# Designed miniproteins, single chains, continued (3): the designs that were tried, part 42

Each design is a single chain, and the fold is of that chain. pLDDT is the mean over its residues in the fold that is shown.

## One batch from the design tools (miniprotein)

Design m9534
Fold by ESMFold2-Fast:
Structure m9534 (fold): chain A 64 residues (1-64)
Amino acid sequence: TQERVLGVLARHRGRALSQRELAEALGVSQSTVSRALQELEAQGLVRRAPGGYELDVEGLAAHL
């Protein structure tokens, strides 16, 4: 699920997506998305932004 969330955010790079938008795009529950986002945020791969969550480009670069 985390990899799928990252994939959706990567396609919409530079835009924040809400938990609802991510859940609809992935065909999963909002609770599933929320858990994945919490784990990704803890790893520095995503960050909160106005309107939802977006990729943390610096966090991704550090992880790679």
Scores: mean pLDDT 75

Design m9535
Fold by ESMFold2-Fast:
Structure m9535 (fold): chain A 51 residues (1-51)
Amino acid sequence: DKLVKQADEYYKQGKYNEAIQLYEEALKKNPNDEDIKNKLNEAQKKYQELF
């Protein structure tokens, strides 16, 4: 999925908020995708660590 690839790239760059937005969009399309849920959770965790 193009959204997941782009989110992975933002995550790699430390742009966690941008990664979260794209993972959320990807999960909207595939609500039961466990891999996307896990990636979203990790990105959210990293984003929370900034505060």
Scores: mean pLDDT 83

Design m9536
Fold by ESMFold2-Fast:
Structure m9536 (fold): chain A 90 residues (1-90)
Amino acid sequence: DEVASLFYDKEKLKELIEEATELVEKLAELVGEQEANRLLTSFGFRYLAIRTELALENPEWSEEEINLKASEEAAKEFIKRLKEKIKEAE
């Protein structure tokens, strides 16, 4: 079910965004806002790269599906990098 799949993906994305937000705030407290903002900039660039790759690999997918999948994958990578940076700062 395409509709059920999109709903599930949107809920997962919401959870990932909430986790990423908490980790960004924690990292900013440990290393300062400038370093946290550099990671945010890197995240934006990585999102665009993942989105482009998914669009090329899946030409039959809707724009909404591509955007949701790219956001999920970028958020997962971002969370992983945030956790690594927090461990380095501790």
Scores: mean pLDDT 78

Design m9537
Fold by ESMFold2-Fast:
Structure m9537 (fold): chain A 61 residues (1-61)
Amino acid sequence: DPLAKRHRLTEALKNKDFETALRIAEELGLSKEEIEVRLSNLVDAGYITEEEAKEFLERYK
């Protein structure tokens, strides 16, 4: 279920479990642009830092 996977991705990112988040994002086939938008929203909401978002984005590629 893609919606359940998207929810788990958000929770993994909020918990800074980047290994799990990378696996789920790859399973979902998310583009780098979609990941950037999601990370930006989490930074704006105060769940992660800009530095953490940048590190995750670099690992996704």
Scores: mean pLDDT 81

Design m9538
Fold by ESMFold2-Fast:
Structure m9538 (fold): chain A 61 residues (1-61)
Amino acid sequence: MISEEEREKILKTMEELKKKLSPEYQPEADKLIEEIRKAKTVEEAEKLEKKFLQLYLQSQS
């Protein structure tokens, strides 16, 4: 199970990256952030974090 401290670290990183996204990517980023907030396990949070990072990289292309 994921700890609150670990979840907060992930969320803080994602929110910082979201600020650098173009407006068109904001809704998908918000959806992923909400899913991370609901994540029950480290594995689940890790998969969502990877999806967010992939979205971020795609937005920078």
Scores: mean pLDDT 80

Design m9539
Fold by ESMFold2-Fast:
Structure m9539 (fold): chain A 60 residues (1-60)
Amino acid sequence: MGKLYRAVAVVPKSGPDDLALRPGDVVELLEEVDDELWRAKSLKTGEVGLVPKSYLEEVE
């Protein structure tokens, strides 16, 4: 499994490639698309999508 992150806020699905998250949802980092936008997989739903990294904190 890749590096794990937790959502710190609600992330709504605003577009077809976006990953919707609730606070506390854990995601696996798949790809750093750019400096602010990551492709991640929700461990809760199995969905893959784009999420701004500013809404995520590393799970230690």
Scores: mean pLDDT 80

Design m9540
Fold by ESMFold2-Fast:
Structure m9540 (fold): chain A 74 residues (1-74)
Amino acid sequence: SAEDILKETLSKLSEEDQKRLLNLLKVAEDLVTKEGVPMETALALMIQLAEREMEGDPNQQLILETLRQLQKAV
């Protein structure tokens, strides 16, 4: 499930990277609920944003993989 994917990833991340991932998901939810963007599209935009903003972060690949898995689960 999406919840199981998210919980597993959060357990492997620092508090700072946990907050970053949760903020990306909050932005995706806001795009869906406020702007009418499909969830698949909102998650694709968050993947692009994370790839750019987390350049050099050792957890970038884990967060990107998690977002891709969540996109497939919706």
Scores: mean pLDDT 83

Design m9541
Fold by ESMFold2-Fast:
Structure m9541 (fold): chain A 62 residues (1-62)
Amino acid sequence: GPELYRATEDYTPLLPTELAVRRGDLLRVLRVLNENWVLASLVSDPARVGYVPASLLEPAAE
């Protein structure tokens, strides 16, 4: 399936293209933009898509 990641910290968007996440949220990475940013969607709400700092994400081991 698509690669899954978990947010290690809360993130509040600074731009409308960014995704709000909470610590423990499961994310599907759709695209790697660069070393600092990925385009992701929430597994709990796939309609919510946006950029997240790559440093906040860890691979989901479940």
Scores: mean pLDDT 82

Design m9542
Fold by ESMFold2-Fast:
Structure m9542 (fold): chain A 100 residues (1-100)
Amino acid sequence: SEEERIKQLLNEIQTLAWKEINKRLGVKDPRNLTPEEREEVNEIYLESFRKYAETLSEEDLKLLLKYYEENIALLESLGMGDSEEAKLLREVKKILEEKL
């Protein structure tokens, strides 16, 4: 199913990104980061996502784009459009759009 494929893609990128984050910054708890650590983590995550996106089919890129658009819309509807999470999702969306 599309939902199972999205979950698979998200788990794959999350694993790849956090392997690189832990390699560069040491083992970090994603729930307990300083603002400075969050910026470094986000930069490494976006770098990892750009590399991962280059390996994806057009179909997979479109599935992820839809997922991120829906999640951004959800955060905006909850008044969290200016959150760091929403900003990160919008940066990921831009990467996906650049590959299509």
Scores: mean pLDDT 86

Design m9543
Fold by ESMFold2-Fast:
Structure m9543 (fold): chain A 67 residues (1-67)
Amino acid sequence: SSIRKKILELIGRILRLIGEIYDLELKLEKLKKEGGDKEEIEKIEEEIKKLEEEIKELLKELEKLDE
């Protein structure tokens, strides 16, 4: 398997996670505007944080392939 294929697979995974964060950010914005439950808001913020950490780890894998 080529390094190029691995890079494209990692980029694809990162893009999917960015899409999930975008959907959660839209939900979060709606909840904040509508006066939603603080506990629900905090749960979504923690979910976004977990997805951001997953992207960070995938970016580290990409950096290692740039050797």
Scores: mean pLDDT 85

Design m9544
Fold by ESMFold2-Fast:
Structure m9544 (fold): chain A 73 residues (1-73)
Amino acid sequence: MEESLEEVRRLIEEAERMAEELREAGLTELAERLLEAARRLREAIEKGAGAEEINRLMEEIRRLLEEARELLE
């Protein structure tokens, strides 16, 4: 459990950093979507959501991160 929560926290941090890069590149809309997904994941953890819900939100963030990297290439 702790390892999963640590991975979740790392993913949120990565999303926040990527959003900052997106804003600097002028991709504000994608940055906002990524930040919103990260906030939803953080709220789910704080409210004690189940592992299944947390995993789904993590997958959503990972997909947004991949889209962001493609646009920043």
Scores: mean pLDDT 80

Design m9545
Fold by ESMFold2-Fast:
Structure m9545 (fold): chain A 69 residues (1-69)
Amino acid sequence: SSELERARRELEEAVKKGDMEGAIRAAERLARLLGASDEEIEQLRRLLADPEMAPVVGEGLVEAAREAL
């Protein structure tokens, strides 16, 4: 759970600072820790490249991580 907590914290801090590259890296790590496959991570990268989808996907990952902790 410590890696999940760290990844969630990194995502929240990156979003708070407006560090979109950091947020994308943290989101990918968080999704992998939640059991996402390599194919799902690749699809996640494409969604996070869309500025309209990135905040929705990011919020979903943070919520999933909180429930998994």
Scores: mean pLDDT 76

Design m9547
Fold by ESMFold2-Fast:
Structure m9547 (fold): chain A 76 residues (1-76)
Amino acid sequence: MPTEEQIKKAEEEAKKLLEEGKRALEEGDLDKAAELFDKAAQLYLDLGKKIPKEILEAQVEVGVRFLEEAVRKVFP
């Protein structure tokens, strides 16, 4: 198991990834936002910890945005 300091550093890194992902989502870069949120979730999984609700909500939001973009392209 990682040390408490390593866990804290991974949680801080996940927070940065979440913030960068939210920025990418605001800029309309859905692919980048998805990748950043997935990396944040993976950090928690690698620690054997439950993924925080905020990260799960961010993943759902980017998924909804992808669906909206797909619908707009097919049904203009």
Scores: mean pLDDT 79

Design m9548
Fold by ESMFold2-Fast:
Structure m9548 (fold): chain A 68 residues (1-68)
Amino acid sequence: MEELKKELDELGREVARLIAEHPGSPLAVRAATAVQKAKEAYFSGDPEKARKYLEEARRHIEELRAAA
């Protein structure tokens, strides 16, 4: 629980920085959406779905970094 929350917070901050650096980027929006879905799953009591969306967010972040 704590570990997953920690990763969600860290990825959320990283995505926020990427959005600020690349406003309107489709990849940044996808990453932000995945983090948001992960948070919603976490708070609705589905940590397995939260982990799935967290992994999806990481993939989009890597794509954005490679494209930037």
Scores: mean pLDDT 79

Design m9549
Fold by ESMFold2-Fast:
Structure m9549 (fold): chain A 67 residues (1-67)
Amino acid sequence: MKKEYTVTLPAVTDEEAAAIEKALEDFYGAKFKVTGVRPAATADERGRGLQPVVKAVKELVDEKGLT
């Protein structure tokens, strides 16, 4: 079944939210920090919920060359 999964960062002030987004850009060349993962509701899909998270991390780290 088609589902969307969301990676959730800490909910704070707008200023801190903007800082977190900028920090994610900084992590692009080194590492990615994930605070929360929220897959869609069904239990057997919870394992597959990591699939979109892994993809998002690889996109930030540059899957092809890590550069």
Scores: mean pLDDT 49

Design m9550
Fold by ESMFold2-Fast:
Structure m9550 (fold): chain A 70 residues (1-70)
Amino acid sequence: GPAEALELLREARRALEAGDVEEAIRLLKEAQKLYPELAPILDKAIELLRQGDTVGALAAIDEAIRLLES
């Protein structure tokens, strides 16, 4: 549900702050499965991470967090 997806997004954000891109991608994919409405924004975050754009990915994750907090 939304609360479990929100916790996964927070964990993904922490993983990126620690430099663990692979763990962040795993957590984002798990969040997409729990809350499919986030799939477009989280796909964008994953693509940005694959391109090495951690700053852009963090912005997309923060947007997803804000959508769940509405």
Scores: mean pLDDT 86

Design m9551
Fold by ESMFold2-Fast:
Structure m9551 (fold): chain A 57 residues (1-57)
Amino acid sequence: LPSEEERQRMQEKVDKAEEYKKKGDNKKAAEILREAAKESTDPQTSESLEEKAKEIE
């Protein structure tokens, strides 16, 4: 079970990626999501972030 602090950090990274996606920088958005997935200790969260990054690529 990820900590509240870890969930907050993951959400901030997702928000950052969405901002880059809105700017049309899909490559940077995908990189941020993959980095967040790598840092996540929760397998389900990691898998979701990887899927999202693959959709953007």
Scores: mean pLDDT 77

Design m9552
Fold by ESMFold2-Fast:
Structure m9552 (fold): chain A 59 residues (1-59)
Amino acid sequence: SKEAWEYLRKAGDYVLQGDYEKAAEYLEKAARAAREAGDETLARQAEGGARYMRELAEG
């Protein structure tokens, strides 16, 4: 969905800034939007990305 891709773009911007906590938040928003649009594959990928970003944020 357009909304999911907008959140993914935001998450990517935060990754480039080293803000992994914000990147995780936007990946979680992207996963929700993807699931609402019926894209379970994109939702699972975004959820995995969010978990990875949270690990990076925690150190």
Scores: mean pLDDT 87

Design m9553
Fold by ESMFold2-Fast:
Structure m9553 (fold): chain A 60 residues (1-60)
Amino acid sequence: MIKAEIEIEDVRKLIGVVLRVIGELPEAKVTIEGNKLTIEAPDTEENRKFLEELKEKYGG
């Protein structure tokens, strides 16, 4: 499993990211703690690339 943590201050933006993760990585486990999003997914090159793209766009 790979694990990525993304901090998103805007709740609307956070909701959008969660919906995208559920759509793109249906096998992923998503945990939300305040404005912190934790995503756990199978360790594949495709999933690593997707999580990096999310962090780049939303994580700062």
Scores: mean pLDDT 79

Design m9554
Fold by ESMFold2-Fast:
Structure m9554 (fold): chain A 59 residues (1-59)
Amino acid sequence: ARVVEVEVRDESDEQLAALEDAFLQAYRAGDEVRVRGSTEEAEARAREAVERARAEVEA
């Protein structure tokens, strides 16, 4: 397993949707994902996307 570390900024919902797909692919490959935001809000939104991707793979 590898760890994929992603830094996000306060950008569009379209970027978060693309990141969620990338996170889903990473988890399917057996990797872990860590996210850090340039703002607290950006990081929270990214963490929600990570949690959705994990739930989808584990379902």
Scores: mean pLDDT 75

Design m9555
Fold by ESMFold2-Fast:
Structure m9555 (fold): chain A 66 residues (1-66)
Amino acid sequence: MELDREIARALTLIAIGVARSSPIEDPEKTLEWLKRIAEKAARGLGVEELIPELHELIEEEIERRA
């Protein structure tokens, strides 16, 4: 259970890192893309309740450069 949540967070952070490897030209589209990845990871791992937390993590990381 906890490991699945950690994996979902780790996958989200990896996706954020990939997005940040280049200049973010469209923060809104990047945010939507990252949120979709996080949703798929959470659903696949059975931790769908974590989606709001993952969305907040993505928003914080993208906002830090906006």
Scores: mean pLDDT 75

Design m9556
Fold by ESMFold2-Fast:
Structure m9556 (fold): chain A 82 residues (1-82)
Amino acid sequence: NREKAKEYLQKGIEALKKGDKEEAEKYLNQAYIYLSEELKRNPDDEKARKALEYVKKGLEAVRKGDIEKAIKYAQEGIKALE
């Protein structure tokens, strides 16, 4: 699930850079789902927990129209999974 979450975060960043907020929100929500499933199976996964927090912040930034913050949070989410 971590690899799929990372792939969706990368797709979300690409959508944000293209100005497609709706597509970005869809991809970030997919990352949220995969990270939530990972934490349900492994509650002590610190990397997944940290990445999920960044995904939540990224989704909030997209909703508020703060594209630069959304990109930064998605990038931090990817780094957290490394």
Scores: mean pLDDT 87

Design m9557
Fold by ESMFold2-Fast:
Structure m9557 (fold): chain A 68 residues (1-68)
Amino acid sequence: MSEEERAEKLLDEYMARVDALDPADGAGIRAVETEFFERVEKELSPELIRRVVDRYQAWVAERAARLA
């Protein structure tokens, strides 16, 4: 598996986990996000970390707008 494939798999896995949680479950969301960022920092290059974080933040903003 390439780093790019790993990055896509991490995004898919953690976005799905966050999306399955109640939007009001701030503690649950924080726990999943903490695990996600720890794995991203450990498994990906700095360039891919930036791209993954940017894509995740864009998704979080879209989700927040949809749920507001």
Scores: mean pLDDT 82

Design m9558
Fold by ESMFold2-Fast:
Structure m9558 (fold): chain A 75 residues (1-75)
Amino acid sequence: NREEILKLAKEAEPLLIKAAEGKASPEELEEGIKLLEKMEELIKKDESLSEEEKEAGLATLEGAKKKLEEQKKKL
């Protein structure tokens, strides 16, 4: 499960960078949000993660998702 989260994180990274630079298209923002939501589901289901790891991971993803949603609203 951790490997799947890492793969999704690598896919999301270039989209998050583009969003931070204000260069992401609406389609790229939507894709980024979907990748972050998939990572949230995997973190919630991963019994090998401690409560602290889950809380930190989910907080990071929620923050990133909110930034992408704000960018989408401005377009």
Scores: mean pLDDT 79

Design m9559
Fold by ESMFold2-Fast:
Structure m9559 (fold): chain A 62 residues (1-62)
Amino acid sequence: ADELVARGHELMAQADKAEKEGKYDEAIKLYKEASDLFRQAGATNLAAYAEKKRKEVEEKKK
C-alpha cells in the first residue's frame, strides 16, 4: 500500500510537469496511472484527485 502511494505521488509530479510543458497526452496517461495506483492502495481521495486532474487536462487538449 505505502509503495503504491509513493509511486502514485511520483507519477502525479511527472504528470504535473508534463501538463506545465504542454505535453497533454503524456500528462493524461500519467494522471490515469497515478489514479489506478491510488485506487489499488485504497487511497480513494487521492485516486479521485488524480482522475479530476486527468479530466482537466483532457478539456485543455480540446
Scores: mean pLDDT 84

Design m9560
Fold by ESMFold2-Fast:
Structure m9560 (fold): chain A 59 residues (1-59)
Amino acid sequence: HMVEGLKKLIEKIFKSIKTINDYKMAINALDLLSQHATPEERKVLEEAKKKIEEMIKKM
């Protein structure tokens, strides 16, 4: 399922985040994924972006 695959990809992106530059790259990757996303996938991507923004704010 595309949504399940997307969630696994997002999880891998989150695991790779260790620096501020990694956060910026993750946001860019999620934006690129949103360009070709269904409405359901876009909602998942937007939620992931919000979590990254919250993590940046805590750094």
Scores: mean pLDDT 75

Design m9561
Fold by ESMFold2-Fast:
Structure m9561 (fold): chain A 77 residues (1-77)
Amino acid sequence: DEVVEKVTKILKEAGLSEEKARGVAEALATLSKVPGTDKEILKSAALTAIGTLDPKMPKEKQEETAEKVAEILTEAR
């Protein structure tokens, strides 16, 4: 799954472990297939997941990472 791989890579580059990054990527990819899910919903979900799994990550980096993830998931829908 190209989308899951790409999202996992971005989350790993942001500092999440491979296991956590893969889990978040799979969950968000599934959410992106739900009718009515837009970029803002995906960004909010990504930001919540990142902040929960790595609360030490700077807020700016969390927001930038969530934006990149949401963009990829929106492009792939």
Scores: mean pLDDT 82

Design m9562
Fold by ESMFold2-Fast:
Structure m9562 (fold): chain A 75 residues (1-75)
Amino acid sequence: MAEEHLRTADELLAAKPRSEVEGAKLFTAAGIHRAAADLEMVLEGYSEEKMRELLGLTDEQIELAKKARERLKSW
C-alpha cells in the first residue's frame, strides 16, 4: 500500500545512524519506498493486470509505464 511505503520511508529517515555509511543506506531504502508509493498511486485508475493483459507488458515495463504516467500528470 502506498501509505505504508511512505510510513516506512519516514521511519527509516527518523532512525539515528551510527555512521555516514549507515545513514546513506537508510536514506537509499527510504527513497525506494517513496518511489514504490508514487508508482502505486499512479496506477490507481489502471490496474497492473489490465496493463499486462491489454498491453502485453512485463513487470519491468509496467514500472516504466507508471513512471511515464507520473510525468504526464504534470500536464
Scores: mean pLDDT 62

Design m9564
Fold by ESMFold2-Fast:
Structure m9564 (fold): chain A 66 residues (1-66)
Amino acid sequence: KEEVEKKVAETQASMDGVGARALELLADKTPEEQARAQANIDGAKALSVADTRADAEKEYEEKKKK
C-alpha cells in the first residue's frame, strides 16, 4: 500500500507548489481575492488528492488480485 501513499504525497507536494506560486502572483490583489484563490486552491488540492488516492488504490487492488 506504500505505492498509494507515495502517489498521494507526490500529488500533495505538486499542488502545494502550484498553490504557493498562484498566491504569490496574487500578492498585490485584495484580501478578498486572495481568500477566494486560497479556497479554490484548497478545494482543487482536496479533489486531486482524492482522485489520485482512488486511482492508486484501484491499481493496487488490481495488482493484489493477480
Scores: mean pLDDT 77

Design m9565
Fold by ESMFold2-Fast:
Structure m9565 (fold): chain A 74 residues (1-74)
Amino acid sequence: MVDPALVEEAIRTLELLYRGVAPALSPEQRRRLEELYRETVERIRRARSAEELARAHDEFLEQVSRLVEEERRA
């Protein structure tokens, strides 16, 4: 099983990013970000390997980048 300290660090990093980005988004995009954040936290908690955890984290960063870009173009 993945080291609990790595899981907590990953979740903490996601929370900081979520809190930093959320105020800049519209209410609709903020709800999407919140849903994505909750889904990613669950994936990280269920991760069976450090690579699986890293993949979930990387996918979250990519999706957040897309949400921010979509908001800027809207």
Scores: mean pLDDT 82

Design m9566
Fold by ESMFold2-Fast:
Structure m9566 (fold): chain A 58 residues (1-58)
Amino acid sequence: SEEARQFLRESLTPEKYLEVSRLIGEAVKTGDYEGALERLRELGYSEEEIEAAREIIR
């Protein structure tokens, strides 16, 4: 959703936003949503940031 994208833009640095956006794009292309969300947890993103990524993928 646009609200989730806006949250990430405001919460993350430009470099981190690009990283999350790439992972979301890869998840959408491959259909590996669970793998992408787990990768975000491994990289140290917050639960709120991971939930925003989930909303964008949906």
Scores: mean pLDDT 82

Design m9568
Fold by ESMFold2-Fast:
Structure m9568 (fold): chain A 67 residues (1-67)
Amino acid sequence: MSKKIQDEVDLGVARIVFAVGKLLKDKELLQKAKEMAQQIADTSTDEEVKKEALELVKEAEEEIKKL
């Protein structure tokens, strides 16, 4: 698996964790999604994947602030 494909898969998993955390208002799941997205943003060499991961970090932070 290439790094880009792995990052896209990992980002998809982070988005699922985020969606579940948001639905359940679960701070732990939202924090987990944020950490996963941040790791992808920090390690990805693809600008598009990096941008999407950073957007997910921001969305997770906003949802955490509402709890």
Scores: mean pLDDT 84

Design m9569
Fold by ESMFold2-Fast:
Structure m9569 (fold): chain A 56 residues (1-56)
Amino acid sequence: MVEDARAATAYMLSLASPERRPEVERLGRQAVAAVEAKDIATAARLARQMYELAQA
């Protein structure tokens, strides 16, 4: 759960360009906080945003 969100963030950071890494890291921290708050809808939305940003 929380570990899964952290692992996903680390993976997205490895894919992102150096210029995009700070924003992916920020979104990852928000996603972990959302999972901790049991706000799965927000966590899923943030994960999608991280994925799109890492692919750009």
Scores: mean pLDDT 76

Design m9570
Fold by ESMFold2-Fast:
Structure m9570 (fold): chain A 100 residues (1-100)
Amino acid sequence: MSLEEFRELVREGVEKHRAELEKETADIKDSSPENRKKAREVADKFVDALLAEHPELTEAQRRAAGIGVELALLFGPKDPRLAETAASIAELVLFGDELS
């Protein structure tokens, strides 16, 4: 899977699960430790759902997707660009891992 294919997979996954992500993170207003924990728990559930749909995902790709969604939810769960933000962060995390 290319970085661009991975990015689109994360974007499409977030859009598909957007209503549930927004519902579970409706009360996130800041990056407090409590909200960080909640965003991480919701991101972990999203990654489990994504893995069930895409069992070919590597551990690095699953980790990158989780981080992308966690950070996107923490800073803008109701942002219309949530999917694009999550996908862009996930791509950057995976790219950084490949450089290390």
Scores: mean pLDDT 79

Design m9571
Fold by ESMFold2-Fast:
Structure m9571 (fold): chain A 58 residues (1-58)
Amino acid sequence: SGRDALLAELAAYRERLRQMVANPSLSVPVDDLIRYWRNEYLLAGNEALLARLDALTE
């Protein structure tokens, strides 16, 4: 489904971002990671996880 395809693309991007964060020569802003996770939770339709993430980032 379109949702499954989107989740696969997001998973690939998430792995890339994790690799970038793990790279000692590259610092990725935490806010960019958090924004990505918020979008993933929103697309998953999990309002509870989104609310918990928002509380964590405040």
Scores: mean pLDDT 60

Design m9572
Fold by ESMFold2-Fast:
Structure m9572 (fold): chain A 110 residues (1-110)
Amino acid sequence: DYPGAAKTYTFPDLALPRGGVVDITVEFTAPQDGKVVVTVRNLGDGPVRVEVKVYANGKLIAEYEAVVRPGETVTFESPPVKKGDKVIVEVRLTALGDARVSVTVALVPL
């Protein structure tokens, strides 16, 4: 869970062998104006490449890429979305070594 979030989706323990790829898609209607916050924590021993895309009403509004190292946490924030917007968040995780990650997607009110 994300403190103060209007909506939260959590994937608490994703195990990925080296070279493994996991695609996560989260879809929701924004219950209020806010920002999409994606948090990726690496709980494992191998680094993970993270690619995040955020769409509002079919339009790509944000794109982010990072390498998350063991024990590291990376947080990405989108531009604002409006109440009633159809939000799609795509997260691709590519394991560069044997990895274990937590992913949280939250809508945080402005």
Scores: mean pLDDT 87

